# Designs tried in a protein design run: designed miniproteins, single chains, continued (2). Part 78

Each design is a single chain, and the fold is of that chain. pLDDT is the mean over its residues in the fold that is shown.

## One batch from the design tools (miniprotein)

Design m6890
Fold by ESMFold2-Fast:
Structure m6890 (fold): chain A 58 residues (1-58)
Amino acid sequence: KVDPKILEAEILEALGRMAAALGMKELAKKLFEEAARIAEEAGDEELAERMRKLAEEV
């Protein structure tokens, strides 16, 4: 069973990676931060931590 919030976080991760590749660093950071928030709400702390690291590194 796929949690819709986890799917949303994964979609935001993909969009953030694309924004970063296009040089849209501020947008990429916001997308990763939103993905981390949604993953945390869904109880996936491991995914949330991964997204926070991506937001910090962009």
Scores: mean pLDDT 84

Design m6891
Fold by ESMFold2-Fast:
Structure m6891 (fold): chain A 66 residues (1-66)
Amino acid sequence: MEEEARRLAEEARRAGAAGDYETALRHWARIRELGFTELARELAPEVALPATPENIALVRELVARL
């Protein structure tokens, strides 16, 4: 489980660096769902999105799944 969370964090960072914020946020939400809230908090600046209506809707959808 911890190894899975670390893999998800690595993939989220890679996706964020590539500008794939949808994938980055999906992995971030999964890390939170698995209970690794500290890791998710540390990762948040690396998956930050511009505050567009589309990005706000995406974040709300992912949070609703948690």
Scores: mean pLDDT 70

Design m6892
Fold by ESMFold2-Fast:
Order: C-alpha cells, then sequence, then structure tokens
Structure m6892 (fold): chain A 58 residues (1-58)
C-alpha cells in the first residue's frame, strides 16, 4: 500500500476523474487495508479522505 498522504490523494484523484462509475467499494477496501497496515495518526484522516473523495461522485 501507499503512504497515508499518497493513498488519500490518489483516492481523491480517482474520484475526480472517475465520475462515470461508483468506486466506493474500492475506496472503502483501500481505506480498510491502509487502516490495518498503518496504525498512525494520519491513517484516520487518510481513510476519511479516501472514502469521502470516492463518495463525492464528482
Amino acid sequence: MLTGEELLKKADELAKKSSAENPSKEAIELAQLHAEKYQGASKEDAEKGLINGLKADE
């Protein structure tokens, strides 16, 4: 997996570019994997950023 900052930025970019489909499943999966692997202060922020970015659907 990527670092927290790379993970959330990547998710936001995917959400911005991929507004044709609903990638929420992949976003949640990535956030979960990140949270399990990186138990730090930034993991929660990255997790929320990742999910929110994909959920935006815009």
Scores: mean pLDDT 55

Design m6893
Fold by ESMFold2-Fast:
Structure m6893 (fold): chain A 75 residues (1-75)
Amino acid sequence: MTKEELEELLKQREKYLEENKSKGPEEVYELLLLTLKLVQGDESAKEKLKELAEKIKKPEIVEKAEEIVKEFKKL
């Protein structure tokens, strides 16, 4: 996968998350968006990602995150 292909994929996935932000817990969507920004090279997202990861350790939130990630991977 080239850098251009990766950027295109990340952009499409960010759009999907924004369109579906009303599905599931907001913290899960923030975690996914911050992860995408970090992959794109936005180092400032790393600190927020660590904070949200602490909250995602709750069983209920983790289950919701897994559902969203699986739906996200279908794109």
Scores: mean pLDDT 62

Design m6894
Fold by ESMFold2-Fast:
Structure m6894 (fold): chain A 78 residues (1-78)
Amino acid sequence: SELSKEGEELFKQGNEAYKAGDYEKAVELFSQAADKFKEANDKAGAVSALFNLAEAYEKLGEKEKAEEAYKEADKILS
């Protein structure tokens, strides 16, 4: 779907930001990617975006936000 494609593009941009060390931008982009994948009912995409969002939050020291992202991914996998 178009939403799934938008999620994929945002996910790619998030990965590029993460590799560049821009973890704040990575959080923004992975969060947007997760939302697009959820709207598309793309569970695999949503889980991938949420795991990467959690990793980016860990880099920022946002432990509680990282835990919530992991928890949300786990619920989708259940």
Scores: mean pLDDT 90

Design m6896
Fold by ESMFold2-Fast:
Structure m6896 (fold): chain A 96 residues (1-96)
Amino acid sequence: SARQEETRKLFRETLEEIIERKIEFLKPLPVEVLKKVIEPAKEALETARRELFERILEEYGLPEETAKALLSLLLAGEFIGRTEEVVERLLEAARE
């Protein structure tokens, strides 16, 4: 719907602002150092994501969709650099 398109545009613009800010912070680093660090960091993040997902499913008996939603929320929080605030908002909403 038109509302979904407007919402997607707003989220994309917000994410672009966050990305620009992170790029500004990281751009003083040498490009060669960034290239060497990015690939191991991506691999470590992917491994941690798989291990966390497997543990959530096995230890807590959560449905796969719930585990995916939780991981997506935490990853979005990491992108924003506001993981604690995102978690607190989730917990406050869940207390109702």
Scores: mean pLDDT 62

Design m6897
Fold by ESMFold2-Fast:
Structure m6897 (fold): chain A 69 residues (1-69)
Amino acid sequence: SSPIVQELLKIIGRILRLIGEIFDLELELKRAKKEGDEEKAKELEERIKELEEERKKLLEEMRELEKLS
C-alpha cells in the first residue's frame, strides 16, 4: 500500500503544480490581450492547452491508481 500512496502523492503534487502554472499563464494571457500582444497571447493559449492536457492525463492516471488501491 505504501508504494501506491507515494505514487498518488507524486501525481497530486504534479497536478497542483500544473494548476498553479495554468493560473499564472491565464493571468499573463489576460494581460497580453489587454496590451494587444497577439503573438504572446497565441503562445500563452497554446501553452495553457498543453498543460491542461497534461493535467487531464494525470487525473486519469490518479483515478486508475485509486481503483487498484
Scores: mean pLDDT 85

Design m6898
Fold by ESMFold2-Fast:
Structure m6898 (fold): chain A 97 residues (1-97)
Amino acid sequence: MISKEELDLEVERALVIIQLSVIIHTVDNLPITEEQKEKIIKLANEARDLVASTELDLETVRKVRELIQKAMRALDEGNFEEAIKYLEEAVKLLKDA
């Protein structure tokens, strides 16, 4: 039986995975270099795999989601290096968990 806390965690996980998938899809349509595109796709895939497979608490998943939201905003603003930085921070947080 799924507890409310387990449900909240799984909802946050699903939202992060969806947002990372949106980043991967969106990057194909951005005025971005091939090197930046490959970095973003690699980091987003690493983050998706870690979120799906790692034992995480709700607070950690929420912090990751905040970083992914910052990355999405940076992409919208054309700040691709800042977006890469936020994705790197998210991957590091997930690996350190």
Scores: mean pLDDT 85

Design m6899
Fold by ESMFold2-Fast:
Structure m6899 (fold): chain A 73 residues (1-73)
Amino acid sequence: MEEKEKLKAEVDKLIDEIERLMPQLSPAAQAAYRRAVERIRAVVDDPNASLKDIEMALETAKALLERARAEVA
């Protein structure tokens, strides 16, 4: 249980970084990124999510942040 909480905290930090970049994206990109963030949150907020599910959500959040940074640059 504690390991899942640590990974969830990391996902939350990555989502916060993505949300900070979103105002610099086009309106269409902002909508797409919001939907992607909501899907990631749905996984980490699911009490039935396995440790592996949360690890995959973390990797997805990292990839999403890298894409947002590339689009802003």
Scores: mean pLDDT 83

Design m6900
Fold by ESMFold2-Fast:
Structure m6900 (fold): chain A 66 residues (1-66)
Amino acid sequence: MTLRVTTTLDDAEMDALYAELASIPGVTVERLGDRTLLVTTTLDVSSFIGLVLRLMGIPGVSVEIL
């Protein structure tokens, strides 16, 4: 499953978010822009839902399920 993640985070917070997501097994992260990430996952449905909820809990982060 694939997510578009759009944020209002600064560069340090973006680097931290990228590193955190890239450290998750079964997650691939690509930078589409300064404040936009493409997140591709091989996670099961429950783990995927958990990731979406975690991301939506971060102030300044918006998630689109593709």
Scores: mean pLDDT 83

Design m6901
Fold by ESMFold2-Fast:
Parts: sequence; structure tokens; C-alpha cells
Structure m6901 (fold): chain A 56 residues (1-56)
Amino acid sequence: SSALKEEIERLERELKRLEDEAVRAHLAGDEERLAELQRRIAELEKRIRELREKLE
């Protein structure tokens, strides 16, 4: 459905932003922020995968 495709696209954009933030946190040596961002990234990746499975 178009709604599922739009949701996937929104989550993919959010994932890219979090990945960019994780790179910055890593370079800054902010281990606590990096760990939090990695957790959020893993959750988004799982959600995107689940939604893509429904779309296929």
C-alpha cells in the first residue's frame, strides 16, 4: 500500500539521520550517546525490515 511505502521512506530518512549522528558521536568519543544511537538504529532497521516484508 502507499501508506506502507510512505512509512518505510520516513523510517529510512530517520535511519540516515541517526547514522550520521552516530558517526559524529563516535568522532567526539561520546560513548553513551553512541550506544543510545546504536540501539535506536537497530530498532529502526528491524521495523523497516518488518514493513518491507509486508510490502513484498
Scores: mean pLDDT 87

Design m6902
Fold by ESMFold2-Fast:
Structure m6902 (fold): chain A 75 residues (1-75)
Amino acid sequence: MDEEELDREVFRALAIIAAALSKKYNPKSKKAAQGMIDAIERGDLEAARKYADELEKNGDKVSADIVRRLLDEIE
């Protein structure tokens, strides 16, 4: 496994974990958080960023900022 590919997989997993924690602890963000998880799992980073914007609109700016930072590391 290439070091860069391993790093991308680790950051992808961390982004999914951050979205899953948002889904668990912020019920108002549940749909946006699930959409983000699904987008990251299918490799649609543009859709994942749009769902991060939706998390921020629903008041979960901390999870949105964390996911955006992790998505930047994948690209």
Scores: mean pLDDT 78

Design m6903
Fold by ESMFold2-Fast:
Structure m6903 (fold): chain A 64 residues (1-64)
Amino acid sequence: AQAAAEAAALAAAGAYSDRHFMEVLKRTNKKVKELAKEGKSLDEITKVSQELAAEYRARQAAAA
């Protein structure tokens, strides 16, 4: 319980320190919800989520 609360606090602090990361995370979550509403399979939803995360990481590497 305490370890889970601490992990959540660290994740929130990390997201807060990177405003762009929070925006990408919100967009990814919205896209996943849309696919779930459409009746897509769990595997397909997971794949799209991973692709969006990969795009964010690629953009960070290009900006560094």
Scores: mean pLDDT 63

Design m6904
Fold by ESMFold2-Fast:
Structure m6904 (fold): chain A 64 residues (1-64)
Amino acid sequence: MKPSKEELVAEAQKLLGYIFKYGTEEQKKKAEEIAKKFVEALKNGDMESAIKYLEELKKIKEEV
């Protein structure tokens, strides 16, 4: 039921690519901050926080 680390990374890369291509400077900055937190969560094995940050990236992408 929980996605793999590889699946989370792939999805985050897709979302970040879209935001950096079409988003505003504010949206890009917000996405950078969330991406850093996402990477730290994965480094610490905190899958719950990683999923939470992925959902935050999805929300930013939906605003673009």
Scores: mean pLDDT 82

Design m6905
Fold by ESMFold2-Fast:
Structure m6905 (fold): chain A 111 residues (1-111)
Amino acid sequence: MKKYTVHVSVRVPRDKADEAEERILKMVEEIAKKYGAKIVSRQVVDRADYRTITITLEFDSKEKALKAADEIYKFLRELVERGEVVSASVTVTDDDGNVLYRKSTDPALEA
């Protein structure tokens, strides 16, 4: 069965990073449970002025991966509009590396 990967990349302000990370992780875990996805990686990199959070989800269904990606992007877009997140991108790929979905709030918006 083909696998579909949802790649989530988020930049959060360093002064709010811990709260933003917890909120993002809870949302991703809820969406993973809703659509039957596996969280295959989580990476966190601290910079001087922001934290980068990267989460990768694996799906066995293209439809579920696309629905999950859209819900994640909408949630992250609202956080950018509130100044809680600097920027976010969500990409869906198949196991051959084809891009099926890509949305980004880039360039980064000021809070």
Scores: mean pLDDT 83

Design m6906
Fold by ESMFold2-Fast:
Structure m6906 (fold): chain A 62 residues (1-62)
Amino acid sequence: SLDALIAELAARYGVPEGLLRRLREAVERGDVATLQELAAELERKYGLSGDQVDAIAVRLLT
């Protein structure tokens, strides 16, 4: 389920479930501006690499 996937990714990467849920919502809308903003927050606030952000995005798309 999407909820289980979000919980798994949140635990793995040390990020809030709400932020990943917002990222998935932006993906579903095709909201590129919000996707870029949330990706930047994952990197800036939570210390993720670009590769880690890409891995999260791929998992949320699938």
Scores: mean pLDDT 84

Design m6907
Fold by ESMFold2-Fast:
Structure m6907 (fold): chain A 59 residues (1-59)
Amino acid sequence: MSGEETERMLQKGLEIVKAYKEDPEKAEKLIAEDPNGELYFQMGKAYERHQREKQRRAS
């Protein structure tokens, strides 16, 4: 079951992960500002890890 809500949450998580790498303080504010910010952050990290594993297999 694919939902636009799930896709939006994933995109938000990826943005937080990117911000965390560039400016951790900014990322922490983004997480604190959203009630589900921690969940989004975890989703973003899991997605990046999955993509890295996929790239390893494709190589």
Scores: mean pLDDT 75

Design m6908
Fold by ESMFold2-Fast:
Structure m6908 (fold): chain A 103 residues (1-103)
Amino acid sequence: SPVEEAQALVDRIIERLKDNFDALVDALETLIGLLRSVAGPDDPRVRELEKRYAEIQASHDVDGAVEAARFAREALVDYLKEATPEQQELILRTLRALDAQID
């Protein structure tokens, strides 16, 4: 299932990066960009994530970055349920690429 694969990929990314603030924030930026590309910049979930991202960057809040990444996971999963096959492929391809970049 695209939903199950996306959940597993994001959960793995968070678990691998939870002790590396800079890498977690870079991954979060990628997740926000992905959601923005499929849902649009005016989607309330995108706006909430952009607000959280700014706060996380200013405070160096690792726990906030983890929670924002989980919020992005839930938003992407909800989007996948209504997405076209092309949008599903874009989401999964981006998540697979992000996971593959983690050492």
Scores: mean pLDDT 87

Design m6909
Fold by ESMFold2-Fast:
Structure m6909 (fold): chain A 75 residues (1-75)
Amino acid sequence: MAEVEAAVRAALQAVRDALADLSEAQQEAIEEAKREELAELERRLREAYEAGDAEGVRRAGEEAARLIREAAAEL
């Protein structure tokens, strides 16, 4: 479990870093525009966590952070 726990912390930190420089309005716009994609990534992260798949958790977190950064660049 230690590797999965580390992966969850890394995933959360990646998302937090992607959001850190955004205003509340920008965060809301991204959440609305990417709601379905973010929900799918959350589902994948949850499935990977339940399976003990640390690599799957890391990938889902990296994809979420990337999605947020790409969406922010469009604003």
Scores: mean pLDDT 81

Design m6910
Fold by ESMFold2-Fast:
Structure m6910 (fold): chain A 72 residues (1-72)
Amino acid sequence: EEREEQLAAFLVSLGVDPETARRIARVLVEKGASQDEISQLVVALANGHSVEEAAQRVKDPELRKALLEAVS
């Protein structure tokens, strides 16, 4: 899926491990994450937060839970 692949590639460019990036991108697409939610996650990663820390900052409880499970 083009959107999932593009998100994964972008996350890798931010320093995320390729396997973790693929899992996160899949969750974001499957849960229908908004552009705002994706942007907030990206900003946290760009500011040096770990993937787990960035996921904890997500306001949507369902998306946050799914992201935390994907990075565990």
Scores: mean pLDDT 80

Design m6911
Fold by ESMFold2-Fast:
Structure m6911 (fold): chain A 83 residues (1-83)
Amino acid sequence: SALEEAIRLAEEAERLLRQGLEAALQGDNEKAKELFKEALRLLGEAQRALGIPVDYTDQDIDDLAQLGVDNAAELQALLEEQR
């Protein structure tokens, strides 16, 4: 189903987001940015699977991934609060 596909894509995106945060915290900002970009692409695919129109440019994805790198410590703290 579309919902099951969207959940699977979102779970994979979450995995990549966690790996990106680990890379950023280790100082590997280039690897972190690549992982965040892939996570954002999968989230876009999950939205499309739900029939939500998504129009993210490559520049939008790059900019959002850079914000993830720049704010990795804050993002990690937010994820730890959900444990």
Scores: mean pLDDT 83

Design m6912
Fold by ESMFold2-Fast:
Structure m6912 (fold): chain A 66 residues (1-66)
Amino acid sequence: SQAELDAATHLVAGAIYYSLAKRTSGEERKKLLEEALKHYQRAVELGDPRAEEFAKEVKEELEKEK
């Protein structure tokens, strides 16, 4: 279905942003983590539960940036 394709697209986008965030620091890292979280949350909303654990990890990383 279109929702399944959209969910998979957001899962992949989240993974790309999260991977980039792991190689950066400071404000750039924070922005990349925020983008990763947005995409993972959207994937969960669209029905891909694989994104739930990644969203949790990104939230924990964002908390460390404060």
Scores: mean pLDDT 85

Design m6913
Fold by ESMFold2-Fast:
Structure m6913 (fold): chain A 68 residues (1-68)
Amino acid sequence: MREEKKREVIEEVKKLVDELFAQGKSREDIYRAAMAKIRELAEKYGLSPEDRREVTAEVRKYIDEKLA
């Protein structure tokens, strides 16, 4: 199911963001790692360009809220 795969990608990337934040990584390093992970998982799970955009937007919002 499309939503299921999208949610799995979002959850994996958020987990990575949480780990990097706990390690005291910079905002730039967290963004770089998160964007790389989104590309990797989107390719692996065959996400549409629309779903990739939605995942990217949600992850960016999560990072911004967590680092605010």
Scores: mean pLDDT 81

Design m6914
Fold by ESMFold2-Fast:
Structure m6914 (fold): chain A 142 residues (1-142)
Amino acid sequence: MLSPEARQKLLFFTSLGRLLKAGLEVTPARRAIIRLLAENPGQSFSVSEISEATGLSRSTVSRNLRRLREAGVVEERDGRYSLAVTPRDLPNLPEELLLGLQANPDVRLSPEEAAEVRAFVQKYFPAEYQQPLLEAIDRHGN
């Protein structure tokens, strides 16, 4: 069973990979929004709440949320936003996880998070993705 911390990291990297797969750049503003939503799985946030939590202007948040929604990274319901990727989706998104890990080498995993993410990869992902994912995880754990 994944810890909340390891699950949050998997949601974060997979969502970044989905953004990249859609042809969009991982900007600091988009990363901050995705991180907030990944750290609060199952919760939804208004533009004002995201603005306050990230320090971004409301106009910057609104513009980026529109792009993230078009990319399938976030979902909107009644003016509130949440991650489109759920914990249940994670075993089905090895390509997105790989892209997110490879493109974001500055984001660190604790030794405990790295061990749990490694175990998740070994249990759920096809053999063709295992070696490149494990190599990417190792680069984040040091």
Scores: mean pLDDT 87

Design m6915
Fold by ESMFold2-Fast:
Structure m6915 (fold): chain A 98 residues (1-98)
Amino acid sequence: SEVLALAKKAIELAEEAIKLAEEGKSEEAAEKLREAIKLLIKAAEDDPELRLEAEILEGLLGIVRGTEKVTGQPLPDLLIRLAEQVIKLAEEILKRYG
C-alpha cells in the first residue's frame, strides 16, 4: 500500500509539472519532476526493472536541465514528455502492485 501511495503522488507531481512547464515555469516543473522520479525509485525499490526505468528518467531529466543551462533556452516540451513518461511508469507500478 505504501508503493501505491508513492506511485499516486508521483502522478500528481508529474501532472503539476506539466502545468508549470506549459506556463513557462521550467525550473519549478523540473523540481516537481525530480520529486516524482524519487518517489518512483522508492516505489520500485524491490523491482529491478521498474527501478532501472525510473533511474533512466532521472538521467534524462538531468540531461534536459543541463542542456537548458548550457543553451540558456527552456525546453518545456521535453519536460512535458518526461512528465508523461513518469505518469506511464507510475501507472505500470499501480497495475503490477494494485
Scores: mean pLDDT 89

Design m6916
Fold by ESMFold2-Fast:
Structure m6916 (fold): chain A 80 residues (1-80)
Amino acid sequence: SALAEAARKAREEAPKAAEELYRRGLLSREEAEELARELTELATRAAEAAEAGDLEAARAALRALLARVAEVGRRAAARA
């Protein structure tokens, strides 16, 4: 399903995205590690929900993931 595929990609990309933001100086090492952990947890919840057929729980987890990315983006912009 599209939700399961989105969750799988999010799980694979979360550590890479956080590391890239750290390398660009947009996040501290601690902030990047925390972001990677949070995004991986949310992506895992989305994947588990999608595999169980709970599409509403999967969507909720993906929405929370997107909200977290937006929040980190706003905080980074405020520091710049």
Scores: mean pLDDT 81

Design m6917
Fold by ESMFold2-Fast:
Structure m6917 (fold): chain A 76 residues (1-76)
Amino acid sequence: AALSAAEQAALQTLKDDTDQVVKLYKEGKLSKEQVEQTVQLLLGLSEKAKKAGKDEIAKALEEAAKRLQKAIEESK
């Protein structure tokens, strides 16, 4: 199914916001705990999207969460 214009805009915002969170974390402006909280929020939203049948949105949210998790792991 095609995503609405609003859903496409929301996914672009999600990607841009994820890029910004990674940048701020690497610059030391966000704590590990703040990034971990963002990961948990994204995973929770992904599960809600799956239950609503919005698989493409759920996948985008899960990929954003994985990207943030990788940034934390690289900063051991």
Scores: mean pLDDT 81

Design m6918
Fold by ESMFold2-Fast:
Structure m6918 (fold): chain A 69 residues (1-69)
Amino acid sequence: GPEEALRLVENALPMAALESPELAALLQRAIDALRKGDVEEARRLLEEALTLARNPNVRASLERAIKAL
C-alpha cells in the first residue's frame, strides 16, 4: 500500500540524491504526494523518476514502490 511505497521511496532518496538532484527532486515530490494521499500523482512521479534512475538499487526500490501502490 501507499505506506510501504512511502518507506521504499524515503529509503531510496539518499542514493538518488548522490546520482542527480533532478532525481532527488522527483522522489521528494513523490514523498509529498504520498503523504497527502495522492496515489495517482505519486505513481506518475515515480514512473518519471524510474526513466531517470540509473543506479540498480534505486531502480529496484522505485519498481517495488510502484507495485506497492
Scores: mean pLDDT 88

Design m6919
Fold by ESMFold2-Fast:
Structure m6919 (fold): chain A 119 residues (1-119)
Amino acid sequence: GVEATTRGAGEGMKRGMKEGGGPHAGGTGGAGVGGAASSGLEGGRRAGESAARSSPGVSAAAGGASGVGGAFHAGLRGGGEEAARKAEEGAKGAKLGGGEKGGKGGEYTAEGVRRGAEE
């Protein structure tokens, strides 16, 4: 459900941040989790968690990465499936532009959102 999705997205984001060298690691692409995370991670995560609890569906917990940010906005309006799709798009963008660690952060977030949405 919503709680599981928010938890999964948050954990995926934290894991991606650690593997990417922390919140100030420069991502190769602006769509990458590492590249954008420091500019809005805390605020976006809190807002995403609130939205996930109030939505019938699911939203990504972070507004720091462009793909994850898109999922957050989608979750506010649309629900879990759209949020998961946008998080997946962000993960692919991070792989192509941000390098391996940035891409894994996005993938962990997308996986968490997708699993929770299916509950």
Scores: mean pLDDT 43

Design m6920
Fold by ESMFold2-Fast:
Structure m6920 (fold): chain A 60 residues (1-60)
Amino acid sequence: MIEIDPNASDLDQLVQALQLVNDYLKGKISKEEFEKALEKLSPEVRAFAETVLDIIKNGK
């Protein structure tokens, strides 16, 4: 039986990170709030979110 951890899986944390990126890009949250929220996530998820944001900001 797999225990349900309130910290969720890396996949659920990735979904939360993508929501934070989207909210930041739409101006719903400040850069400071975005960075503080990422600090609550695992280091791997934080790095992923920062990479996604960098790709979107730098464009194609």
Scores: mean pLDDT 71

Design m6921
Fold by ESMFold2-Fast:
Structure m6921 (fold): chain A 76 residues (1-76)
Amino acid sequence: SEKKLQLLKEQSSDSPAYLLGIVFLQEGRDDEAVEAYKKAIELDPNNADAWLGLYRALRALNRDDEAEEVLQQYKA
């Protein structure tokens, strides 16, 4: 039960790393946003919001090849 609750919080919660990614994007610090989202994924690999955030940040930087790599990693 604790394990399920923790998983749900990490799956849709506002993890600190994920929130930092959003803040960095709003500040125009796109590269740092990418690193923050990567950190969120390292901590919570089942957090779909973190994967989506990383994908969108990479696309904003025109790094489409890395964005595709992120999708492959998430689907693996």
Scores: mean pLDDT 74

Design m6922
Fold by ESMFold2-Fast:
Structure m6922 (fold): chain A 74 residues (1-74)
Amino acid sequence: EDFETDIWISLIRMEAAIAKIQIDNGEDPEEVIRELRERLEKLLEKASYLSEESQERLRKEAEEALREVEEHAA
């Protein structure tokens, strides 16, 4: 499942990149971060069929993505 996990990681990273663009375009950072958190939670739910190890990798990537967007907004 390494290939599938890599696809999910790519989706998480794309969501973070989109959020940064939205903030740069003058959207409310608090609203953008809230929506990003909701989207990442839904992605993790959809990926629940993966192994526990893969799910843990995705959780860490989602946490890092949120942190990067929060730092970008500051």
Scores: mean pLDDT 85

Design m6923
Fold by ESMFold2-Fast:
Structure m6923 (fold): chain A 75 residues (1-75)
Amino acid sequence: MSADRLVAYAVQTALRFAASPEAAVAALREAIDSNGASPFAQSIPGFADYPADEQLAILRRALAEVARRTGVDLA
């Protein structure tokens, strides 16, 4: 799976299954803070096949896209 497809999957999954936009942002922040070890990050198909730097880039891109779509402040 391409990095762009992983970003799209992470965004769609966070928005679909989180109780709120803030919860979606929190799940992605937990994934970043754990260096991709969170249950959410580990549930992304093919995520573990990427180098650590690219894993963090995928999660940060997904976080930015969720914030952009929902208007949640990343403060």
Scores: mean pLDDT 80

Design m6925
Fold by ESMFold2-Fast:
Structure m6925 (fold): chain A 57 residues (1-57)
Amino acid sequence: LDELLEEFRRRLRELGYSEEEVERLTAGLGKMLASLPERARRIAMEWALEEAERAHR
């Protein structure tokens, strides 16, 4: 889980999100991923990242 959240933080920074936004979005994702089985966590993170990319544009 922690590795996925660090990857998510890094990729949000690359998209141009501020550190405050990265912290907020990552905290929200972390709560969601904790409720999912391990096999679904990467797919959910990638989906959330696609949403973030669309929202930032």
Scores: mean pLDDT 79

